# Ledger of designs, part 19: designed miniproteins, single chains, continued (4)

Each design is a single chain, and the fold is of that chain. pLDDT is the mean over its residues in the fold that is shown.

## One batch from the design tools (miniprotein)

Design m12677
Fold by ESMFold2-Fast:
Structure m12677 (fold): chain A 93 residues (1-93)
Amino acid sequence: ALDLAQEALQLAKRGELDRALELVEESLRLVRRNGPDVGAVVNAATAVIVIAEQVGNREAIRLAREAIRLALQGRVEEALRLIERALELVRRS
């Protein structure tokens, strides 16, 4: 999960948004299956922030930042829900 999230962040920084989104979704699927990985969730949310900045979606940035805060507090399930909402906004942008 963490390795996929880190790669997603690198792809997002390079402007490869579609590939970055695919790796974010796969990373989050692995977190759900294998149990909480705070590092994976933080990196996935950071990739979503980079993507949201490039597409100009301020609400997705806000949700992803809140997800990072929740993940760092150990509230991984709540963080995942916010990232899923941010992904929906980015995909519709």
Scores: mean pLDDT 84

Design m12678
Fold by ESMFold2-Fast:
Structure m12678 (fold): chain A 77 residues (1-77)
Amino acid sequence: ALTAAERAELLAKLEAALAAAREAFRRGDLEALEKAREVVREALARAEAAGDRELAREAEEVLGIIEIMRGILKTTS
């Protein structure tokens, strides 16, 4: 299981990645969006490995938002 400190670190990384993804999407920056996506994928893998279902669900929701953003940018290019 994740420690409280590790869980807080991963939550902070997810929040930062989502904020970065929103800014990247606003600017049309696919490269920055892909970097944010990779941070979320790493957080999801760590949550799943630790059995933290709630954190994994949060990471999956953020990843889904980023995938929608990615699809929109690719369609409008």
Scores: mean pLDDT 84

Design m12679
Fold by ESMFold2-Fast:
Structure m12679 (fold): chain A 80 residues (1-80)
Amino acid sequence: MVVTVRGAAFAGAEAGDTVVAFQKPTDGPVYADPADASLLGTVGADGSFTAQAVLTGEGELLAHVWRGSTLVAVVPVEIA
């Protein structure tokens, strides 16, 4: 199931940065590369964003914020 999520990236993120949102498993970290992601968002001028995430049923909703190939922020997100 695909949901719209929202969040804000404060430290190191800039407007136009790419957002990859996902639900991580409870028992380990997951890192999503924007080159492999089909559901991308973008950071807005105020640092807020919306993105789509696939719900896996369990675990925390997170977003990775990328500037090109550089991971600039990891933030929790909520369903919009």
Scores: mean pLDDT 69

Design m12680
Fold by ESMFold2-Fast:
Structure m12680 (fold): chain A 73 residues (1-73)
Amino acid sequence: MVEEVIEEAKKAVEELEKAGASEEDLLRVQNLAVRAIALAGDPRASEEEVRRALEEFLREAKRIKEKTLEEKK
């Protein structure tokens, strides 16, 4: 579980960096990634809570990627 969340977060952040996302957008996505990873490693967190945090992270990463690609035009 934790390894899968870390790998997904790393890939999404790397894609945003390659796309040229701003430092503010990268920090925002990194904060969401850290939250998802922390929940995945927390024995008090449910599997549903981990999934929701990961989904929120991926949704925001996608939004920022689309915005970044538009700004580069």
Scores: mean pLDDT 77

Design m12681
Fold by ESMFold2-Fast:
Structure m12681 (fold): chain A 99 residues (1-99)
Amino acid sequence: MEEKRKKELAETGRAALEAGKEAAAKGDYTTAAVLLLLSAGLFEAAGELEAASEAYTELGKVYEKAGDYEMAKKYYEKALELNPENEEAKENLEKIKAK
């Protein structure tokens, strides 16, 4: 894979992650979900699996705040598939499973 292309995908993915987190902080969960899903896809395309895991974790938090616990579980599990060492996704998934 071309390094320049991977860098551009990762930079765009990071911008989408930060914009998605900002939208979530403002309570715009629909915009947050779209931006965080875009971020995760861009990081996966760049081969940045730890960053993609972070984006899926933030997406899981958005669904949790929206009350969609099934979608939240799905995205926390996706985050752990990409990065099994993602402690935040582990903790959030266990809390949801306990509900």
Scores: mean pLDDT 87

Design m12682
Fold by ESMFold2-Fast:
Structure m12682 (fold): chain A 72 residues (1-72)
Amino acid sequence: GKEKLKEELLRTIGELLAKIGELFDLDLEIERAKKRGDKEKIEELEKKRKELEEEIEKLKEKIKELEKELEK
């Protein structure tokens, strides 16, 4: 049945929400680093932000594919 796909969808949504939370925390750290004028830390955090955005996009695509499979 579709139960395994539904479980994978819920798990993937959970992973997406966790990554969005990490992105929010990272954005707060970037803002704090900007207030301190810590250019090196800003560059490090901006790189991590880009990597998290790429992971979030992959999770969104996976959710889209799983939803598509569940509609069959």
Scores: mean pLDDT 85

Design m12683
Fold by ESMFold2-Fast:
Formats: structure tokens, C-alpha cells, sequence
Structure m12683 (fold): chain A 69 residues (1-69)
């Protein structure tokens, strides 16, 4: 359980960095790909009961959506 949560936290951080780079590059396709990966991460975090990870992933999804509007 703990190792899975730590892996998801690392993935979230990596996705956030990729998202920032994609937004800066104007790569809408890449931003949409990252949104889908964040949605999957949020679902896995929810199944593990880590509400903080769910909240963080959902926050990054909303930031990404606003950036490509």
C-alpha cells in the first residue's frame, strides 16, 4: 500500500512537470494526453483512499483545461 502511494506521488510530480512544459510549448495534444493520464492517476489514488492525491490530480486537470481554452 505505502509503496503504491509513493509511486503515484512521483508520477503526479512528473506529470505536473510535463504539463508545464507542454503548456509553455502550446502543445494542446500533449496537454490532453497528460489530462487523461492525470484522470487515471486520480482514479487509482481514490481506490487507495489517498484523498490528497485525488485533490491534487483534479486541481492539475482543471489548470490544464483552462490553459488550453
Amino acid sequence: MKEKIEKLRKELSELYEEMKRAIAAGDVDKVNEIIERLKKLSEEAKSLGDEALVQAANYFIELAKKAIE
Scores: mean pLDDT 83

Design m12684
Fold by ESMFold2-Fast:
Structure m12684 (fold): chain A 103 residues (1-103)
Amino acid sequence: AVLNAKEGDTVRLTSNTPVRAPAAYVLKTEDGEKVVARLLATGSVAFDPRLVGRASLDTATGTLTIKDVKKEDNGEYSLLHGSTSAPGEPADGTEVGATVEKI
């Protein structure tokens, strides 16, 4: 889903599907694609340094929450599931819905 939030907003990006390790949330912008959050095979979540302290991931719902949104957080989000048994195996994209919460 494409996110067009205002700076300072809180946003929720959800697949409505449990996230399986390993998995990644990928942001596609005019500047290219970048991984913003990873669910590691160990069950740990790693965020892009820009999101540390303002993002959280609910693996039961597949919801990535970003608070205090910055302009660079806008773009197209995808959830990719990978395989733990075959590094480099193709990951299938999952559609992600976006909801902006304004306070």
Scores: mean pLDDT 67

Design m12685
Fold by ESMFold2-Fast:
Structure m12685 (fold): chain A 101 residues (1-101)
Amino acid sequence: MVLEGIKAYSNEDYDKAIELFEQAIKENPDDYTAWSLLGEVLYKQGKYEEAAKYYEKAISLNPNDSFSWENLSDVLEKLGKYEEAQEYRKKAEEILKKAKE
């Protein structure tokens, strides 16, 4: 479902992508990737506050997901929260550095 959702998202079929990611969350509410990908769809639609909430949920489930930290940083920049965005971007960089060790 997550892979099918990513395919729908890449084809700009946001309604289908949301449906598939919501189904993934219903089947496994601890699937941080599905939460993160829902955030990405909302970000693409310009729903920055909603996107931030979904990325925060993904991070709460997996704090080592550098992708969600980076995307939350991007959302915070869109919301004008530049200091928080900088801190979260640094966190994403630290996680990536640790993963390569």
Scores: mean pLDDT 82

Design m12686
Fold by ESMFold2-Fast:
Structure m12686 (fold): chain A 63 residues (1-63)
Amino acid sequence: MVGEVVRALRDYTAQAPDELTLKAGDVLRVVSEPSPDGNRVRVENLATGEVGWVPVGLLEPVA
């Protein structure tokens, strides 16, 4: 859901220029609906302000 706060489950290195590199434990805000295939979502890293696409399976709700 857009505006949802989530946490990265593990480290992830961006595979494309539009993707975001994550560290396990990074706190992120969902800023888009899922991609048309449902596999990616756009997030903002709340510590850095960086925005990019990441695989949905990397994310868990913070509460």
Scores: mean pLDDT 80

Design m12687
Fold by ESMFold2-Fast:
Structure m12687 (fold): chain A 61 residues (1-61)
Amino acid sequence: MAPAPFTPAGELEVTLPEPVRVRHPELGDGVVLAREDGEWIVYVDAERALYRIPEDAVTRV
C-alpha cells in the first residue's frame, strides 16, 4: 500500500512520550510524531513532509 501525504488542519499534537525513528521501504527514514487509528503520522526526512503510514508498514530503528 502506498502511504498518503498528510496535512494537519492545525497544530499537530505529539501523542508519543518520545520521538520514534522509523524506516519505510519506499519513503526512507522518518520520525513518528503521532498515532491515529492504527496509523502513524511520520515526518519523512527525504520528502520533508508528514505521511500517514500503517504501523505494520515501517520498521523501528
Scores: mean pLDDT 70

Design m12688
Fold by ESMFold2-Fast:
Structure m12688 (fold): chain A 78 residues (1-78)
Amino acid sequence: MKKEEAEKLLKEAARVVAEAGRKAEAYLAAGDEEKAREVLLEALREALKLAEEAKKLGGYTEEAEKAIEDAREAIELL
């Protein structure tokens, strides 16, 4: 049960980032780099929260830790 919930949270985190990536590409194509960065930052912060929640559940600890690290690193680069 806990493993399935953690997996769902990690999949949701990935989906949120993917959707934001598409929106950011549209903003970049329009020349709005600030809006593209804002959209990505908001999605990465949400993904970070979802990954932290998944880590608390314990089922996918290693995958959750990697997702947390990846999100933090991406936020710092934006």
Scores: mean pLDDT 82

Design m12690
Fold by ESMFold2-Fast:
Structure m12690 (fold): chain A 74 residues (1-74)
Amino acid sequence: GGKKIVDGLKKALEEKNEAGIASVAAEIYKLGADFLSEEERKEAIKLLEEALKKTTNPGAKEAIEKALKSLKEG
């Protein structure tokens, strides 16, 4: 469920694992906003915005931006 995705994003962000953040962001983009509850979607947006501020890798930034757009448009 969406809780596993949100928990995975929190863990990757805490560990400063940009590859892990990119992987979770790509999964969010693939599954779309409807996969998450309203609360999970709001939390994922906050975590992805924080990840975008802390991420330096261009590929990871692109994955985060695509996931954010998907969640905000759905």
Scores: mean pLDDT 82

Design m12691
Fold by ESMFold2-Fast:
Structure m12691 (fold): chain A 65 residues (1-65)
Amino acid sequence: MLPLEFVELSEEQEEKILEMLKKNPNPSKEELEELAKELGLSVSAVSDAIRSLHVKEALEKKKKL
């Protein structure tokens, strides 16, 4: 359950995930499964990528404080 490795995605895979989040900021399990299939990733990998992207956004916004 604890992640030992961060999922390193290509820039294109990250963009696809961000596009889904823009369309549906709260994607369902089915939407995550569809995206994972399209990108050739596991649902777990997509979930980890979303978490990583949220951390990046938080760090960028913290600079503005």
Scores: mean pLDDT 69

Design m12692
Fold by ESMFold2-Fast:
Structure m12692 (fold): chain A 73 residues (1-73)
Amino acid sequence: MSGLSQEEIDALKAEFNAMDTDGDGVLTAAEFEAAGKGKLFAFLDADGDGTVSFAEYLAAKSAEKLSGVKVAE
């Protein structure tokens, strides 16, 4: 489990599901751009594989909270 509260996890899950137009459990650059979060995708897609999983998204938000810095959106 991440260090996030249940309300934060629910909010992130709702946001992820809203962005996941394919319903395949991963997000593409096009889906991030459609949601207005193209900058966040560029940051998360460091390996250039073209997808971001829900686990990676949660990890980024958890790291932001622990480090006291904001992830670009």
Scores: mean pLDDT 68

Design m12693
Fold by ESMFold2-Fast:
Structure m12693 (fold): chain A 83 residues (1-83)
Amino acid sequence: SAKERELILRLIGLTLRLIGLEIDLELNPKDKEILKELEELVKEIEELIKRAEEEGFEELAEEGRKLLERAKKLLEEAKKKLA
């Protein structure tokens, strides 16, 4: 469906943003903007999961949950590098 396609494309976009932030954190580990961008990314992934669950796209929701775990791990790494 068009809705499922849009959510898949959003998941891909969020995944690419996470990869970019991982690179940015390695290059500039003291950049506080990375922390803010990761917090915003976590919220956007949570909204994607909620929408996928509401629409019954179970496999998409599961992929979203995996991405959320990856994003939260990177967020904790960013917090440690700023301390």
Scores: mean pLDDT 88

Design m12694
Fold by ESMFold2-Fast:
Structure m12694 (fold): chain A 99 residues (1-99)
Amino acid sequence: APLPPGVEITAYLGPVYSPALGETLTARGVVRLSPERRVVSAEARLLNAAGEVVGTLDPAIAERLRRVAEEALAAGLSDAEVQARVGETAAAIAAELAA
């Protein structure tokens, strides 16, 4: 059955080199919104070059992204502004991961 397309907010968290796999993975935050503009899920994924999920980051990262999205939605911000707030938070997390 076709589900209504929810809004999916994705944000780049940075490259993460995996010695175990011998490759650089892509870290991405994903926040999914319901049609009623509520956060239904938040996660921080590690993806390989094929776009397959091969791991996850610390649950605290997903929680931080969820919180920022919930605060932006509670403030009555547009989808573009919610995306910008999540992206700004993801950039700060990327800087923390690179340190």
Scores: mean pLDDT 80

Design m12695
Fold by ESMFold2-Fast:
Structure m12695 (fold): chain A 68 residues (1-68)
Amino acid sequence: MSKEIVELLQEYKRLKEEVSKLDTEEARQAIEEANKLVSQAADALNQGDYETAVELLREAIEVLKKVL
């Protein structure tokens, strides 16, 4: 579980860097939405809810992929 979370966070950071290079309003909105999902995932992890955290991190990654 912890390894999967770390790998998902690394992928999220990589995609966020790529999306942040796009000078568009859509890219900015996607980063804001993804940041909210990652924050919710962190809250789930603090509660021991790894399943919800994984789902939220995957959703954040998909939000960023949508604008690439």
Scores: mean pLDDT 83

Design m12696
Fold by ESMFold2-Fast:
Structure m12696 (fold): chain A 90 residues (1-90)
Amino acid sequence: MEELLARIAELEARAREAEAAGDHAEAFRLLAEAAGLAAELARSLGDEEGARLARALEEMYRLAAELTEAGVPPEEALERAQRAAREALA
């Protein structure tokens, strides 16, 4: 799974670059992709709990990206997405 780990690291690095450039929606989209790949990695290792948590992170970042694109400030978008993720895990 070296390719998958390398891709996760690349997506996280690109997300940091997007955030530094002020493209918060792109940063959230890249973090959602990284979380999705992390869920696949966890599942391949038999880590069902890790896969579930990574899927929750994927949905959280996806929602944060959608809200940011709709004009919600990035900090508020992330707070709303975090609340939704906590509800989904309850």
Scores: mean pLDDT 85

Design m12697
Fold by ESMFold2-Fast:
Structure m12697 (fold): chain A 117 residues (1-117)
Amino acid sequence: MAKPGDRAELEVGRAGRVVERKETTYKSDKPATPEVRLEGAAGVDRARVTLEAINSDGTKKVVEAVFEGGGRLVLRIERVSPDKFRVTLRAYDEDGNLVDEISLEGDRIEVRVEPLE
């Protein structure tokens, strides 16, 4: 098992400008077993990123964001405790400036990155 403080960083897209963002909290039907899942990546200038955090209290927090333009999307996954992960999505513009940051914590994290046409 990963230790608290273990982290990984991955470039998941080339679009740095947020054009849409939605955050919603639900009741979860999934168990909050400590796990991180990452699906997809976008090498294009438009991407939808969905971040889901499922907690042991039965809540699920979902952030959906659409990014456009040139730049970078960097996903950082960090184990902050034995049973909890933090996922941070950072959007950088074409000049390398940090322009948006989305962070979620949960016992189970699911991330989906979808290229948009």
Scores: mean pLDDT 75

Design m12698
Fold by ESMFold2-Fast:
Structure m12698 (fold): chain A 81 residues (1-81)
Amino acid sequence: DDVMNSVLQQGTQERNAAIQAGNMEQARQVVQETSQLLQTIDGKKGSKLTQQLNQDLAALEQQMQQERKQQQEQRLRELLS
């Protein structure tokens, strides 16, 4: 459990750093590599953690897209005012 938690925490930090850098491809690769490591350590527990990592990544991608859309719409409203 401690090893899996360390791998999950490291992978989450690296994913978040990639997202903050604007590199979604790197974020996806980090999640994939972290998922493979977790499944190698414990297939059942790793599967659940992998599902959570993929759901979190999808939510973060959606949030980033939504924030960019809102910023773009706000700028357009200001420009058209």
Scores: mean pLDDT 79

Design m12699
Fold by ESMFold2-Fast:
Structure m12699 (fold): chain A 63 residues (1-63)
Amino acid sequence: KAEEYKERIKENPEDAEAWFNLGVELAKQKKYEEAAEAFKKALELDPNNLLARTGLEYAESLL
C-alpha cells in the first residue's frame, strides 16, 4: 500500500493526500522517522490538515 502512494507522488509530488496516506502507512510499519517526513510534507502542502499535524506529533513522540 505504501508503494501505491509513492507512485502517486512520482506522478504528482504536490499530492498532499498521497503524502498524508504515505505517512500513515509508514507509521503502521513503525518507520516513524520516514512517517514524520511524509507528514511534514503533507502539512507543507496543506497546512490545515489537522490529521497530518496529529500524525506528525505522534510519529515524533516515538523518536
Scores: mean pLDDT 82

Design m12700
Fold by ESMFold2-Fast:
Structure m12700 (fold): chain A 63 residues (1-63)
Amino acid sequence: SADAEKSAAASVEAAKKGDATAAATGGYQWALVSGNREAARRASEAGAKGDAEAAAKYGQEGA
């Protein structure tokens, strides 16, 4: 949905600013709404490792 796509975009912007927690949270929430548990898991794991770019990307790909 448009809202899910906007959430993914916001997650990417957070990653560009180095905010791994915000990037992972946005990506995880988006993946849960779409039912993509694998994307949610990958986003969470990337965020835990401090990889904000990967966290945002996995959340967005879950769409």
Scores: mean pLDDT 69

Design m12701
Fold by ESMFold2-Fast:
Structure m12701 (fold): chain A 80 residues (1-80)
Amino acid sequence: SPEERYDEVLIEIYKLMVELLEAGASPEEVRERALALLDEYYEKGLITEEEKKELRKDLEELAKDPEEAYEILKAKVEKA
């Protein structure tokens, strides 16, 4: 379903962000790579324009505090 696909895309982006943060990547690198993956999913038609807008906004907010973001993202990935 579109809902399940959206959740899968979200978890894959969160997983990438967690992996980058654990590898000691800069906040800028985490942000840029997460947004690049979001753009790839949009170009492949896996998410809608509205979903891309919402996810981009959420990813920008999470990237502002990498330590807080890590705890939130890790919990979301583990729950999935």
Scores: mean pLDDT 79

Design m12702
Fold by ESMFold2-Fast:
Structure m12702 (fold): chain A 58 residues (1-58)
Amino acid sequence: MISDEAQELLVEGARAAAAGDLETAVRHLAEALVLMGYEPEEAERIARAAVEQAAANR
């Protein structure tokens, strides 16, 4: 179950990515993943890979 806080962080991360602020997008996505039960180091790694992959496909 995704909490309202995690959902809000995912939305803010998506907005940051759309604005070209990739570091803010990584931060918000990593925070959302930690709230979903991921370890902080794993969350940061997943978030960075996801944001970089999305940017590379544009």
Scores: mean pLDDT 78

Design m12703
Fold by ESMFold2-Fast:
Structure m12703 (fold): chain A 55 residues (1-55)
Amino acid sequence: FAALAREGREAAARGDYATAARLYAEASQVAKEEGNPATALLAERESRRAAELAA
């Protein structure tokens, strides 16, 4: 999770919101599998926000 979330933040900082959206979506899936639904929801929210900025 942490590595994917960090890479997502780095992509967003570069203005690569499409990559950020994908990385946050992957981070959300990992958090769900690790049993952290609240963290998964936060990552999913960041993924949606990045996708909106990419459009």
Scores: mean pLDDT 79

Design m12704
Fold by ESMFold2-Fast:
Structure m12704 (fold): chain A 100 residues (1-100)
Amino acid sequence: SSEILEKLREALELVEEILEMAEKDPSTPESWIKAIRKVAERLRELIENPETPKEELISVVLGSAAELQELAKKSKNEEIKKKLLEAARLLVEAANMLER
């Protein structure tokens, strides 16, 4: 679980960097910023609650990855898009390790 937690923490760090970049860009829609903030909050809750059932943990992690991929499709900023896809990749890898 330490390797899984490391991937979740790395994904959260990327999501928090994306949020900071998006909040500094006045062209970013408020709804997009709220969606990223929601993903960050969910990942933080998972990291702080190691007692989360495996099925729920996998569902939330994969759901977050899918949401980040959809946000990447809607982003016009190449750096933000790259970071979103990297965060999603880390979450998919964490979920695969959980499903073993």
Scores: mean pLDDT 86

Design m12705
Fold by ESMFold2-Fast:
Structure m12705 (fold): chain A 71 residues (1-71)
Amino acid sequence: MIDEAEVVLALGAIYDAIGDRLFEQGKYDEAIESYKKALELYEEARRLGHPEADAFIEDVQKKLKELEEKK
């Protein structure tokens, strides 16, 4: 059985990691876009019942807030 919640969370984590790399490169606009995509995927994983989704959402929201305040 394919666990849709797990797959969606994993996709979110990939975009989150891409955002981290872009942030370290000073590509703040691209990092924000990647983190927003990760947030959308994490919120979908939460809707699908993934037990860890809330923690991932909290972390990526913190990163987004910090980046948007530094622009």
Scores: mean pLDDT 83

Design m12706
Fold by ESMFold2-Fast:
Structure m12706 (fold): chain A 87 residues (1-87)
Amino acid sequence: SNELEALILAVAQARVAEEVYGVEISAKSREAVAALAPYEEEIAAREAQLRALDAALAAGADPAELEAREAALTAAGDEYAAALHAA
C-alpha cells in the first residue's frame, strides 16, 4: 500500500539520519522500525539509495530537516498501526 511504501521510505530516511548524522531516534519511531522487520531488504535498498544521494549532494546536516524526517517516520508509523488495527 502507499502507506507501507511511505513508512519503508521514512524508516530508511531515519536510519540514514541516525547513522550519518548521529540523530537520536525516538522510542515510538524505534517501535515503528521494529514492526517493519519483515521488510528489512526493502528498507536496506532505500537506505543505499539515500546514502548515495546524500554523498552526491555533499549534504551538511540540517537539524530541522533531520527532525522533520523523524516526525514523518513517527506519523507514518502511527498511521500504519491504525490501518492495521482497523483492518
Scores: mean pLDDT 63

Design m12707
Fold by ESMFold2-Fast:
Structure m12707 (fold): chain A 72 residues (1-72)
Amino acid sequence: GEAERLAELQKRVQELTGETLELLKEKYSELTPEQMEKLKEFDKKAIEAGEKGDFEGAAEYLEKAIEFLKSL
C-alpha cells in the first residue's frame, strides 16, 4: 500500500543523496562558484521537501542535481 510506496521513496532519496555526494566529491575541483550555488539550490529544495515528508519532491530535486553534475 501507500506505506510501502513511502518506504521505497525514502530509500530512493537515501540512494540519490549518496550518488549526489559522490559526484560532488569527484567534480568538486571543476565547479565554478555559480555552479556550486545552483547545486546548493537543488540541495535546499530537496531538504525542504524531505522535511515536509514530500519524498517524491526530494527525489526529483536530487535527480536534477545529479543530471546537472553529469552534464559538467
Scores: mean pLDDT 84

Design m12708
Fold by ESMFold2-Fast:
Structure m12708 (fold): chain A 65 residues (1-65)
Amino acid sequence: DGEELVREWAPVAEKAAAGDEKAREEALKKLEEALRQAMAEARRQGHVEDAAEAEARLAALEAER
């Protein structure tokens, strides 16, 4: 669900607003791990659209590094 992914982005946005770059990078790594797990779970359940959404979010995160 897109709402779940948005909720996972909240800690990243909060760290960025606080100006703590180290904490932001750590939050980004945790979000990346969570997105990989969500993608694997969606694929296991056959939820192709959810898997594609998680993959797109993961790719966008990696591209912004």
Scores: mean pLDDT 70

Design m12709
Fold by ESMFold2-Fast:
Structure m12709 (fold): chain A 86 residues (1-86)
Amino acid sequence: MEEVKKIIEESKTSEEAAEKLEKLGYEVVFVGPLDYGVDGMYYRLGSYGLRHLYELDPERAREEVRESVKLANDNETGKKIYLPKP
């Protein structure tokens, strides 16, 4: 887990982080505010609430996605890593 965090922090983009993580055998899933039903993702507002927030305030919707991505990664026990869409 610490190695995964280091790769994400050292990478300039989510795409660069994904390339490095995939070389280590991780499956990378990109998630945006309109991506519903992604296995392992948990949204505090639910899919409809997040969609409505995206229409009113896209920046705040992206912040909710980042928090959901963090929670999903904390709960993941396999070789799957979630990253926010670029």
Scores: mean pLDDT 71

Design m12710
Fold by ESMFold2-Fast:
Parts: C-alpha cells; sequence; structure tokens
Structure m12710 (fold): chain A 73 residues (1-73)
C-alpha cells in the first residue's frame, strides 16, 4: 500500500530525528488508516505537520498526506 509505505518512511524519518512525539503520531495515523478512520488520519496528519519538525520529517509527512489524498481519490 502506498499509504503504508509512506507512513513507514515518515516514522523512520521521525525516528532518525529523535522526535518521539511525531513517531507516535505517525503510528496512530497508520493505525487509523488501517481501521478506515479517515477523520482520525486527517487529525494526526494535521498535528504532525503543525509541530514544525525537521525538513526531512516535514517532507516525509507531506508525502504521506499526498499518498492518503491520492488513495481516497
Amino acid sequence: SRVEEAARRFIEAAEKANDQETVEHGRRALEAWRAGDYAAVAEHLKRMLSSSPSDEVQEAGLELARAVAEDLA
């Protein structure tokens, strides 16, 4: 799944940045996606992107948001 792969990359980027809060949001977004709770996915993505993470984490987060948007289209 494109979304699962993007979520894994996002979590990996956050782990590399030692940003445990963003790692948790990434895991929660992936769990919500698997459960079909798209409202929860949107809220976790919003919170992750609002926390001003490093450029690498922000890029991975935007890629995850794009994958979610494309899969829902």
Scores: mean pLDDT 78

Design m12711
Fold by ESMFold2-Fast:
Structure m12711 (fold): chain A 69 residues (1-69)
Amino acid sequence: AVERARERVRELLDEVAEALGKEKDIRKETELAMAGLRLAVALSTPGLSAEELEEVVRKARELLEKAVA
């Protein structure tokens, strides 16, 4: 369960990194960078539960969707 949640964090981090590399607007770039930072911190933090990792994915995806809108 935890490893599947970590895989989702890694996949979303790759999506955020790709979007960030193409972004030219500073405001949207900042929101994407914040999403990426949250995902990277979660992935590097030992002891997070699957539920905590899924919550990070949910919040980061909301930031990504807001930034690309």
Scores: mean pLDDT 77

Design m12712
Fold by ESMFold2-Fast:
Structure m12712 (fold): chain A 78 residues (1-78)
Amino acid sequence: MVEEAEKLGEELEEALKAGDAEKAKELAEELAKKALEAGEDEAAVKAQLELLLILADAVAEGKTTEEEKKAALAEYLA
């Protein structure tokens, strides 16, 4: 379970690095599903999903701000 969620997270990072916004959004939704199945707080999971969707949209537009990435990831992954 946790290992599968970690793998989805790695695939999401690769999709974001590759500029594949569609795949990044799909992986973010899958990761949110796994987090909810693992019993994580629904509000926290929704907030994380919204941030990941914003990052995917920025990547689709060719805009990736280092500050926004660091703020989002540090707040929810550190």
Scores: mean pLDDT 70

